# Designed miniproteins, single chains, continued (3): the designs that were tried, part 7

Each design is a single chain, and the fold is of that chain. pLDDT is the mean over its residues in the fold that is shown.

## One batch from the design tools (miniprotein)

Design m8213
Fold by ESMFold2-Fast:
Structure m8213 (fold): chain A 74 residues (1-74)
Amino acid sequence: MQEEVDEVRAKLLAAGLSEEAATRAASIYGLARLSPQPISYAGLARTLDLSPATVRRLVRLTEEATGERLPIVE
């Protein structure tokens, strides 16, 4: 579980993201994959104190880097 989040963070760092952006993206990945119910972009933005646009960008970068689609809803 934490090893998967750390792996995603390392992959995003290798793709050129800053440590802060990679950590936030890894947190989004963990929240989306571990949530027992669908998570919304607005919910993630509120939880992580980010703009919805930043959340959407980090989700897209994470999906591109991992090849996985995250279960996030509007």
Scores: mean pLDDT 78

Design m8214
Fold by ESMFold2-Fast:
Structure m8214 (fold): chain A 77 residues (1-77)
Amino acid sequence: SIEELKEQLLEALAGMEAYLESHKDEIPPDIYERLLALIREARARIEAARSMEEIYAVQREFSERFRELLAELEAAK
C-alpha cells in the first residue's frame, strides 16, 4: 500500500521532470530551475516518508506549491 503509493507518485514526478526537460526552451530559465528544484525536493520527501499520512501531507503541500509556480509561469507568458 505505502510502497505502491510511493512508486506511483515517484513515477508521476519522473514524468513531470521529463515533460519539463522536453519544454525547457519554452520556459523562462528562473522558473525552469525553480520547478526542477521543487520536483527534486518532492521526490526526496516522498522517498523519506514513513507513513501514508506523511505521503498525503507531502502530496498536498507540493500540489499547492506546483500550482503557485505554474501560475507564475502562465503570468510570465
Scores: mean pLDDT 84

Design m8215
Fold by ESMFold2-Fast:
Structure m8215 (fold): chain A 100 residues (1-100)
Amino acid sequence: EKLGKDFLKLLGIDAIYEELFLRYVKETGEIDEETARKIARLYAQKVFKEALAKGDIDKVFEELFEKYEWFLQPENAEEGRKWAKDVFEEAKKLYEELKK
């Protein structure tokens, strides 16, 4: 019932997806930054909810943070862009489905 520690993990997941999507949309010009932030929040909530249901929130956050640090390395720029695109397209599809 009390969300203290899990809520901090949700905020971390949201922050990572927001940064990832903002970097992607600034590079591609695909959508505006405000819409990218909305998509990131929605996707973070989905990821967090699924992680809570599986009881693996700490592991999910750790893996996402490690992947994000990998993404920030210049040598991984090409693969990182592909990862960002794939995640963004999945999140955008979810956003459009829920928007109706």
Scores: mean pLDDT 80

Design m8216
Fold by ESMFold2-Fast:
Structure m8216 (fold): chain A 88 residues (1-88)
Amino acid sequence: MKERLERKLLLADVREEELREGAKESGVTLILVRKREDLPEAEKRAAALGGTTIVQKVLELDEEPDLSDPEEVRRLRWYEERLRERLR
């Protein structure tokens, strides 16, 4: 369990850096969220700011995935793929 959490933290940090670099190069304002519960508020803020503001969700670090949610299943597959790449 702890090893998985540490890998999620590393992936989240790498993801944030990649997203911030991409946004900087594109001139886009980026709002990053780590918790699912913060997503609707962040999207509302992005809509209010308008223009080139994009909301991106970073990996959830402490929350258990809802396997009945197709988006969560997709995120788990992405996470597994990233771990597989790093283990090679």
Scores: mean pLDDT 56

Design m8217
Fold by ESMFold2-Fast:
Structure m8217 (fold): chain A 87 residues (1-87)
Amino acid sequence: SEKRKIEGKIEILETTPLSLRAMVEAIEKIAERRIEKLLKENPEMSEEEVEELRKELEEEREHLLELIKEVEKKNKEEIEKIKKEAE
């Protein structure tokens, strides 16, 4: 039972950042579609206004990816600790 608990914990630690990355990609695609719709409904928008929206989206994406990198680092350290303790 202990080995199964350890394996399950490692699986969760490995899967969580992958799930978070998939969520960020899904959010980005939804946001891009919403921006495209906004542009079609508001053809009077300037190129500068469009660029500002895209810049904001990219900055939000980069921020979320940096947070995910921290989770990945912490989870890798935790997995290594679990594996060493299981030896």
Scores: mean pLDDT 83

Design m8218
Fold by ESMFold2-Fast:
Structure m8218 (fold): chain A 78 residues (1-78)
Amino acid sequence: SEAEQQAQQRLQEAIARGQKIIEEDPERAEELLKKLEEVVKNGKPEVLTDEEKEEMLSVEYARLQPQLQAALAEEAAK
């Protein structure tokens, strides 16, 4: 469906952005992951700007991509 295509495209764009942040600015990527961990632990998302939230999600999606690809490959091999 068109909705699935748009969702997949947005996910791919987020992963690409996250990978770029990890490669070009690994210190920023680490800072974003630490802030995400603190927000999850303390439940205070209001301390984050919309830009920081977008960057955090992008980095997290990029970090999870190898695991997601491995899981999909295992399912395809069954």
Scores: mean pLDDT 71

Design m8219
Fold by ESMFold2-Fast:
Order: C-alpha cells, then sequence, then structure tokens
Structure m8219 (fold): chain A 63 residues (1-63)
C-alpha cells in the first residue's frame, strides 16, 4: 500500500540511505506502480511529517 511504501521511505532515510538509494527506490515505484501511486505515497508522507528533502524528491518525480 502507499502507506507501507511511505513508512519504508521514511525508515530508509532514518537509517542513512543515500539520496541516490532513495531516488532509485522512487524511480522503481514510478516504473512499476505509476504516477498516481506516487501521488498517494506523497500524501501519506505529508501526513507522517516526512523531511522536506524526501517530499521534494517525490514531488520532482511526479509528472
Amino acid sequence: SAMDVAKELIAMEKEGASAEELLQKLREIRRTKGNQFLEDVLDELEKMGASPFLLSMVRALIR
């Protein structure tokens, strides 16, 4: 679910995942599940108070 993916992304960032690792994960999500799913993930990240960096990265990929 989008909520589970949002939790995974926050956990990855907290555990010290690089910008490249986060970007690669987001690109895979976009490729396999599409832009609408990334928009749902963005909504969940915003509700969870994710970092401005993570939010900006997801927003940049939504097209």
Scores: mean pLDDT 85

Design m8220
Fold by ESMFold2-Fast:
Structure m8220 (fold): chain A 62 residues (1-62)
Amino acid sequence: SDARFEAEINIAFERMEISVLKIELDRLIKEGAPQSKIDEVKERLKKEEEELKRYEAEAEKL
């Protein structure tokens, strides 16, 4: 169904976004960025991981 396809696309995009944020986080740590900047990216990552869980939960209802 279209709903299942949309769910799969949303999950795929969210996984890609999480991957990009993990790369960014690793770079900031390697560069010795201020803790405040590292914490900002960690909070963004948590938000995206929560969005992924939400999309996965919605997909299970389909």
Scores: mean pLDDT 86

Design m8221
Fold by ESMFold2-Fast:
Structure m8221 (fold): chain A 100 residues (1-100)
Amino acid sequence: AALLGRTTAALGRAAIEHAVTEAAREAGEAGLAHGEAALASTDPAEAGAHAAAGGRAVVEAGLLVMREGGPEQVPVGAGLAIGGIGVGFEAELRFGVPAP
């Protein structure tokens, strides 16, 4: 949980830094907020839900950075999208599937 929260927050901050539009910045801010909420949560399910939501927000921000940034931003946006997918998938795999 803590690693996912830290990674999600870091990706959200990177998305904000590279955002060239309000929409991309808003998506990055959502990713950061969810990453911070995941870090603050003591409940693993709540932490996982925030990490998953943050990962999705980071994917959106990364795609917007690729679409709306210059050619030099395409690798950054792709990295953000891949990172967000990885975080979201791992969070859902670990915490988003209700057991039993």
Scores: mean pLDDT 77

Design m8222
Fold by ESMFold2-Fast:
Structure m8222 (fold): chain A 75 residues (1-75)
Amino acid sequence: SALVDRASQAVEELTEVGKKMAGLSEEDREKMMPLFLEAVEKISAARQALAAGDTATALAHIDEALDIIKKMKES
């Protein structure tokens, strides 16, 4: 399903960014950390919405996480 595919994409891309951050300097990690944590929080919110049966809200949070990940990749 589109929801499962997007959720899998968000988790995979966030994992990739996390691995890349581990290779950065402490200063560069500190600059990226707020965006990384925001993306984690959006994925957590999506999981909570799914548990409540709110697929539309879950998709919105996944899309927000993907937008944040895109900003991190462009930085």
Scores: mean pLDDT 83

Design m8223
Fold by ESMFold2-Fast:
Structure m8223 (fold): chain A 77 residues (1-77)
Amino acid sequence: VQEVLNSILEGMPLVIEQLEEIGDEETVKKVKEFQELLEKKDLEGAEKLAKEMAEKGETVGEIFLDALKKIKELEKK
């Protein structure tokens, strides 16, 4: 569980950097909110946010959704 979460958090700076390069400040803000939600154990909020990013056609959103599903499966068991 912690390993998957750490992988996501470790990847956040690179994701944020790429989004800032594009100039998408709104998505950068959402990525940072996603990180905060994970720290607060708000998996439901994190999943909702990741879905919104994926609906914008962002590969980042899909990656986050997959990672969240892995975290939830590990927590569920």
Scores: mean pLDDT 70

Design m8224
Fold by ESMFold2-Fast:
Structure m8224 (fold): chain A 80 residues (1-80)
Amino acid sequence: SPLLSLEEVLERALAALERYAPELVERFRALIEEDTEEAYLEILEILHEMATRLASDVEVAMELLELHDQLVANLEAQRA
């Protein structure tokens, strides 16, 4: 997979939520605006929950888990 910036990961995650869980879009945007470690941990939980809910569709689950993993990598890079 290509290496994505934090902004690109969040944009793609938002697009995925608009397709698969539109009810979570407003909460997701609010978490991005908070820009805190706690807010990003909630974003990770949302992405992981969506991946598990859509586990019957392996391709969609893999996309959401890739976005989750890339967000983790971005957050860990910011801590270093």
Scores: mean pLDDT 79

Design m8225
Fold by ESMFold2-Fast:
Structure m8225 (fold): chain A 69 residues (1-69)
Amino acid sequence: DRKAQAVRDLLLSLGFSDDDAQAVADAVRGKSLEEVGGAVEDALLSLGYPRMVAHMIGEVVYQHLLQNL
């Protein structure tokens, strides 16, 4: 899934660990573009990230994919 790979690469570039970036990428597999932001937010929340961080990163990922996929 090209979206999952793009999500993983973006999170790695933002300084997330390999394990966290992969877990978030796995959570977006098979999701539509419109679902990706919410899936990223939910995955980061499940990994223990604060809601503000999870929400902001979900939005950043969605905007990046909207322009690049």
Scores: mean pLDDT 84

Design m8226
Fold by ESMFold2-Fast:
Structure m8226 (fold): chain A 92 residues (1-92)
Amino acid sequence: MTEEVRRAVEEALEALRAAARLAEKARSFEEAIEIIEASEAGKELARAQERMTELAEEAKAKGDEEALEVLREGVAEAAALQQELVATLEAL
């Protein structure tokens, strides 16, 4: 299950990076939101976050400490990227 957690984390991180790249090209907050909403990035991020939640519950039920540690680190990295995206949007 560690590999499944890594894949879900990688999908979430890539979706966040895609959203950030779109936001950097925008000229206003309104344009950034419109571009992100028109993209698949938001949907991909939501699906990855749902999968991470499912894997977290499964890992807890199985006592898979390694999978939980990978998930915890992935969540922290995703939170950092999300803060960067918010800062980019607020700067517009």
Scores: mean pLDDT 78

Design m8227
Fold by ESMFold2-Fast:
Structure m8227 (fold): chain A 83 residues (1-83)
Amino acid sequence: MERTIELQRRIAEALVAGDEAALRAAVAEALSAAAGRPASEAEVEEAVAKVRASVEEWMAENGWSREEAYAYIREQIAAAEAA
């Protein structure tokens, strides 16, 4: 539970920071933990693409810019850290 929450937070932080290397590293760790084996580069690239696509769809559904969506994600991360 704690590791899963921390990995989700790291993925969100890397995404909003535009840190491609950190995003891939966090996604690879999350996939490896879920699968019980090291994730392949192809699996990591597919998962990163799905994360980005989900954010774009979420922005479109809410009528938000990327900046507005990322501001909301940052607020959610801060709220989770404060809890």
Scores: mean pLDDT 76

Design m8228
Fold by ESMFold2-Fast:
Structure m8228 (fold): chain A 85 residues (1-85)
Amino acid sequence: EPLTERDREILRLYIENIDREPSEREIAERLGVSVATVSRRIRKLIKSGELLEVEVLIGLIRIRESLGLSVEDLRKKLEELKASL
């Protein structure tokens, strides 16, 4: 399933909010759409695996930071992923 512009905007918001996962309401407010629209797109992104890659990278960054380990490699991958959108 091809990514829509809305899907890319949602993925960018996840990448920009590494420290805390944005709520569907926060995404809806920032993008000027309904929460129902955001919820439908997020479910599709989860099912396609597109969101999983972003969430895995964010989760690994958070875990490694909590252990005092370097996250520069993961942050670089996340920025490259954002740039590819």
Scores: mean pLDDT 81

Design m8229
Fold by ESMFold2-Fast:
Structure m8229 (fold): chain A 98 residues (1-98)
Amino acid sequence: MIEPAPTEEEVARYERLLREGGLSQLPDDLNGAVIHLAAAVHAVTAAQKHPELLEKIRRGEYDWETNGVRVRARLRVENGQLKIEDVEVELGTPERPR
């Protein structure tokens, strides 16, 4: 089957959802899945366009933050295929004991 690479437009769309608090535009039960998907698309697109980021992503050093959501991704390249090994999402608005 053909697996098209994420486009810059798709990544920007997911970033807009997070930046505008657009999770409110989605069913509550899908919010977590959308955040993980946005993180994965962002990391995959960055790695495809910036090979130097592959090393950082492989080590779990690639992260980005928008609208209080922080995303970290660890990716692996095997046999020319980009695989998502680990993705962590932190919401910036949870309770803080600090």
Scores: mean pLDDT 53

Design m8230
Fold by ESMFold2-Fast:
Structure m8230 (fold): chain A 81 residues (1-81)
Amino acid sequence: MIDLSSLKTHPPKSLAELIAQYLLIVSLPMAQTEEEKLNILLAIYENLSPEIREKARPELEKILATETDPEVIALAERILS
């Protein structure tokens, strides 16, 4: 069984996922530069779970519909794949 003491050094994934999800949904539509978008998308990718992916999907689809930066497009597509 997983030792509950591990929660002391690593916060519960569900809480971390909720925080990440909130930041990704709120921060991503507020990004004004390509660098800000890349940093936010990288944070999504590094903390990706099926639940986070589905919550981020509307914003990622919106980015993919209008974005011309190939790095932003490639990273958003990788997150949705």
Scores: mean pLDDT 68

Design m8231
Fold by ESMFold2-Fast:
Structure m8231 (fold): chain A 109 residues (1-109)
Amino acid sequence: MMEEIAKLLAEAYKYTLLYEITKDEKYAEKAEKLLEEVRKLIKEKGLSQEEVAEILKKAAEIIGKEYGNEEALEYFLKAIEAALNNDPSAAEYFEKAYELLKEAIKKKL
């Protein structure tokens, strides 16, 4: 179950990044649909904040592994941990992970 939700979330992040690179609305529409499905599953399953954090970590691992960017994965994991601890560094880590993943995806196009 968590692996399935993580896979959907990883696909959503991939399409979000593809939209940012290409500006093709098709990718934005796919990302939105996948994010809605993820939100629905989290709500229907009554997942805890800890379980949601595990899903985010698994999604980060999936997308990082697909594009071979270990540095982006490390920043994404640091961002999630910082967010769980209400650490303001979370925003900076998410920004770094996003930029690294965007560049990795762009290189594979």
Scores: mean pLDDT 78

Design m8232
Fold by ESMFold2-Fast:
Formats: structure tokens, C-alpha cells, sequence
Structure m8232 (fold): chain A 82 residues (1-82)
């Protein structure tokens, strides 16, 4: 879980910096490395948010905000799960 938490926090920092694509990649890498279901769900939601944002013509900042929301939810699932 430590790898999942660290990677999702890194992704969230990138998303808050407006780096949506890098944030999603960091979250996917964390999920793959940890095998944590909460991290996998968080990374999946973040990837979906990025994809929908691009398809909808959202700005880079708006896409990054959606990715941040998804990663915050994923991080809570990892931290609350035992």
C-alpha cells in the first residue's frame, strides 16, 4: 500500500500543477507496481476523466482538476482499505 499511496500522492501533485497526462501516468504506474485495487480504480477513474475532458474540449486546467478529483477519491480508497 505504501507504493500505491506514494504514487497516487505524486500523481495528485502533478494534477494540482496542471500536468494531467503526467498525473494519470504516475497513477497507472503506481497501480501496476502495487497491485492495489484502490490504486487501480483511482488510476482508471483519472484516465477516464482525462479522456472525457479531451473529448469534451475542456482546457488543460479543467482536465487537470478532473484528474485531481479522481486521484483524491482513489487515494482515500487506498488509505481507508485494509
Amino acid sequence: REVAIEGLRRGLELARAGRAEEAVRAAVEAAAASGDLGAEIGAGMAALALGVGRASGLSEEERAELVARALEAGLRMVEEGK
Scores: mean pLDDT 79

Design m8233
Fold by ESMFold2-Fast:
Structure m8233 (fold): chain A 95 residues (1-95)
Amino acid sequence: DVRLAVLRLVAALLRWVGDALDQPDGDEQIEKLNLFVKTTEVEILTDEEGKVSKVIFRIPKDASPEEKEAAQAALDYIKRENIFGDVKVEIEAKE
């Protein structure tokens, strides 16, 4: 269910902000999250049965180092917290 995948992603990003607020250097994490939200498009792919098969973070083709780091930080957080289980999560450039 794409809707549940979107809600899980939103909940994960909110938890990431909450975790950052308790850190002495949380501002960097919050800046990365804000940049991720502004520059990354999330594409959710489904199989023939409508089940989520892959989540793709689309970054600009000419993404800056900061934009790439923001997407990577989000990917690392999601994998660390096991938000999507065995579903493949990847970063790809926009066409």
Scores: mean pLDDT 79

Design m8234
Fold by ESMFold2-Fast:
Structure m8234 (fold): chain A 114 residues (1-114)
Amino acid sequence: NEENILQEINSILQNEGFNSKVQKALSPLIYYYVKKTKKKVSDFLKKIKEAYYNRIENNSLVGDTPEEEFLFVASEVAAEDLKLNKNKVYNILKKVLNNELSVEEAIQELDKLA
């Protein structure tokens, strides 16, 4: 059930310390990634967090906010694993972050990229 999986993802993201806006924007990508790869939510989050903190440590941040930067890194990791265009993935997540697209609509848009 999509709703139950999204609730689980949001609980994991909250426990990891992500704010509600990032939780909402990141959840469609995590849902899509888990469904396509059969990998665990925790495995995907670990990859994103490692890539994000490496960017912070190396002072190689791109973007206007930490939230946008995190979503960009998440999009890059997912795009590499799923053979998608990272900029298209990022634009979908950014629209969710800005309340221009719902989580359910974002999942549908991500599926169209396959």
Scores: mean pLDDT 80

Design m8235
Fold by ESMFold2-Fast:
Structure m8235 (fold): chain A 93 residues (1-93)
Amino acid sequence: LSDKEIKIAFGIFDLDGDGVISREEFEKLLSLLPEEYREFIPLFESFLDEDGKIDLERFKKFLDALLEKLGSEEKFYEFLGKVHLARVKLLEE
């Protein structure tokens, strides 16, 4: 992934724009996705820092691990698209 793509993806997950992604934000986004995507919650949790958050550098590592787990770029971008739609819905609420 390019630095630009990583920053765009980070912005999709960063619901409050504070420059970090919390487990609460990640779980809220995934709550609007099909049940099978909940298997990525433990993967996300493995990248949390001492404060229970993921910064941009940890998020890059998470995305690399997620892409490997999904096994295809098509599935990866499909997942990001679903998360983007979930973000739009959550910001409406």
Scores: mean pLDDT 82

Design m8236
Fold by ESMFold2-Fast:
Structure m8236 (fold): chain A 73 residues (1-73)
Amino acid sequence: LQEEYDEGFEEGKKEAEKSKVPVSELLKKAEERNQQALDEMRRIGVPPELLAQAEAYAQGYLEGLKEQEEKKK
């Protein structure tokens, strides 16, 4: 879980740094995409361990995007 979170966090930061669009737009799209993916995994009955890993990565990614946004304030 921590590894998945850390991986997501680093990818989120890198994406925010490379992107020319506002971080707020990236956050909105990432939240929508992640919510849809996680809802799908829950609906099809993915094992709890895999769901937890996906949630950890998704949370890390969002926090990575937010970290970059805070640096721009």
Scores: mean pLDDT 77

Design m8237
Fold by ESMFold2-Fast:
Structure m8237 (fold): chain A 75 residues (1-75)
Amino acid sequence: EKLSLEEVKKLAKERFAHMIEVARARGDEETVKLIEEYQKKLEEKMKEAKTSEEALKVFEEVYAELMEKIKELLE
């Protein structure tokens, strides 16, 4: 019931892909581009993660940065 390293990486990737789909469905091109940029950053940082705990930390940090940037874009 504890997520493996590969499961964490998969869920992180799926979460970002879903966010892109939602933004694209709304016609929000700027948010799509922003999420795609942070998806690349996630992929690069995730490559260095050797444990599920490290992968979770990478996801949380990248996700938090993305959410902050989305808030700035909407203000």
Scores: mean pLDDT 82

Design m8238
Fold by ESMFold2-Fast:
Structure m8238 (fold): chain A 80 residues (1-80)
Amino acid sequence: SPVDRTFRQVMNQQVDSVSIFDPSRYQTFRQIMDDGVRRNQQDGIDAGIDYMRNQTKDDPIGQVRVDIMTSVARATVAQA
């Protein structure tokens, strides 16, 4: 759907920024985002977000990034 495409686009842009600010974590965040977006397409946005949060539960920096990125993506979708 257009909503799912917008969410995926915003998430992709934010994860790409990690390659600049935190290159050492980029591959991990790219994988988590790709898996999360795949779950979003199958089971809805909340299931994708829950997956991303679960994958970062032992990484405080990762948790903050997931919360910020998913909040921005959800806000963008709500305004579209």
Scores: mean pLDDT 74

Design m8239
Fold by ESMFold2-Fast:
Structure m8239 (fold): chain A 63 residues (1-63)
Amino acid sequence: MLSPEELTDQLVKIAGISRETAYKIATYLLDNPDASREELEAFAKELGVKPEVVLYAASLLRR
């Protein structure tokens, strides 16, 4: 299983976002593995990132 730190590192490298933002995305996705597309898009808006970043990160987890 991917740790929050491992997923954070991958998101920083791939999306070019800050470690703090990447860690928030990583922990949200690991806590909510079955989150709907609408929930992921809402989370992205709350965090101030493009929805595509969170959707891409979710795809990396292979639910």
Scores: mean pLDDT 77

Design m8240
Fold by ESMFold2-Fast:
Structure m8240 (fold): chain A 114 residues (1-114)
Amino acid sequence: MNKEKALRELLRFHVENKNKLSEEEYYEALSEKVTEITKKYKLSVEEGRFLAHIVEALRLADKDNSGRVSIEELVETMKKMGIELSEEELELIKKLLDLDGDGYLDYEKFAKLK
């Protein structure tokens, strides 16, 4: 599974477009990009949906537009979206985005690295 590459490409899309599109335009474009990425990386519908939820939660949690969100803020935001993360899903998010091991997800840095 190419989940890391798929998430990186989705986060790159987010970083490039978060300040350029209206909220409505952003969600339409994100939906199209998620469909593209799910097919490109041969992900299941559930895997593509999971990655889309991560990107949406990061966008909603990053109120100051710093490109950096704590793991606690991400988990809280996902709960507000009606999404309860399993321990396995949370560990996957940490492995992909907590690059410095400090409990913060630097998604803008992750998007630019690869």
Scores: mean pLDDT 77

Design m8241
Fold by ESMFold2-Fast:
Formats: C-alpha cells, structure tokens, sequence
Structure m8241 (fold): chain A 74 residues (1-74)
C-alpha cells in the first residue's frame, strides 16, 4: 500500500521534474520540487490516514528517487 503510493508519486513527478529542468534549469527545478513535497505532504497524510511526519518522509523519498532518476538519465 505505502510502496504503491510512493511509486505512483515517483512516476507522476518524473515528467514534471523533466519539464521544470527544461524550462528553468536544474537548480530552480530542485527548489520547486522540494516546495511541492512540503505542499503535498499534508494531502498524502489525509488521503492515507497517516501522520504528517510519515507522509513527509514518503514524499521526500519519492521525490529523491524521481530527482535521481531524472538527473542520472541526462
């Protein structure tokens, strides 16, 4: 369940991160990606019925993997 949610978030964020890098460059894309993690964590907590802290860890992990996948693929 939590693994599927993290994989879904990762797959959803990869195209968006690629778009942001093309439009704004790596440094600005990284800042926007991190801001989105902070904004999305409360929603994940509500949807999955978990703590905000756990949701933030899931979101940060998924974003970190997505960023690594995009940056390595370049």
Amino acid sequence: MLREAALELRDEWIPEIQRLIKEKGVAKAMKEALDRVEALAPRIAEELGISRETALQIARTAMGVALADVLIAQ
Scores: mean pLDDT 73

Design m8242
Fold by ESMFold2-Fast:
Structure m8242 (fold): chain A 99 residues (1-99)
Amino acid sequence: AEAVARARAELEARLEAYEKKLQAGEKLSPEERGRVLEDFMLLQLIRTSPPAVAEAMAQAYLTHDVNGFDVIGAEFAKEKGVTHSLTPRERALLELLEA
């Protein structure tokens, strides 16, 4: 699960950076808000998927394999829903985005 560890570290660091900007009173662009939501979805899919599927998604993300990512991500995104399994930290960040 080396790719999962790397992808999660990158995604979590980026979400933390956006959280700090929002807490400082900075306004995110619509494009930045879209990226935050995509990062939430990918983290949830990696967290809730079987290990082999999570590793494949993480590898596709890290290598920018759009076709592999789209196929794997779209299948699981339909079933999982991003908002239903957010961590408390992810929920707090989403509330900051909506404020």
Scores: mean pLDDT 67

Design m8243
Fold by ESMFold2-Fast:
Structure m8243 (fold): chain A 78 residues (1-78)
Amino acid sequence: LAEAQEALAAGDYERARRLLAEEGFELAKKEFPSIPEELLREMSEVGAEGLVRRARGEDVSEIEKRARELEKKAEEVL
């Protein structure tokens, strides 16, 4: 999280997105071990993209829609 915040402050949005996605993925694997890693990784990447876009003041509606679709898929495999 600290490294991701530093990247955001520096305007390195690609690095911030990658760091947020990796941190989110590792946490999600611990909390939801029964959900396929492929799905957890995609959810973590979508979440990171949403955080970066919000930090940039960009619209996140499409990202939020994609996140809901992935959450529905995760519920199907629980």
Scores: mean pLDDT 80

Design m8244
Fold by ESMFold2-Fast:
Structure m8244 (fold): chain A 88 residues (1-88)
Amino acid sequence: SLPTPEQLARAKRVADEAFKKAYEVAEKILLEGGVDPETARELAKGIASFAKLVAYALALDGREDEAVPEAVSIAETFAKKEVERLKA
């Protein structure tokens, strides 16, 4: 069955929290990795946007408890890969 309006609202709130935490984690890793602040913000925004979509899908699937931890894991993985790519 389709998600209820209440389930959609909850998933959106979880996704918004996931975006904020993923952005903070990604930006920190990028800055500590020596990426300039403007590039770090743009990359962190992209990574956090992807993490938000994953968190939203998990929340809709009733896996809200996994959503924010998974978003943070995505942020750490992708931010570290970007630092490695830029040092190449």
Scores: mean pLDDT 90

Design m8245
Fold by ESMFold2-Fast:
Structure m8245 (fold): chain A 96 residues (1-96)
Amino acid sequence: MEEEELRKKIEELIDKVLKERDQAADDELKELIATSEEVRNMALLISAERSLERIRREGDKEEQIAALERALRQAEEEGLPEEVIELIRRELERVK
C-alpha cells in the first residue's frame, strides 16, 4: 500500500474512533496495526496527536494536566514508541 494512502486511511479510522466511537473503524484500525510494526507506530503517533488536540480543546488546565499525565503513564506501561512518549512529555511541559 502507498505510504501516503495508508497514513490517510489510518487518520480517517482514528478520527471515526475518537469522534464517533465507531466500533467497525476501531476493529479495522486494530487489524491494520497488527500487519506491521511500522503501521502500528504510525497509528500510535497519529492517535496521540489527535488525543492531544482533543485534550487542548475539551478541558481546563488542571484537566489537561491530569489527562496528559494519565496518557503518559499508559504509554509507558504499554511500551509505546519513544516518539509517542516524547510527544506527550513535550505537551505536558508546554501546559505546566
Scores: mean pLDDT 76

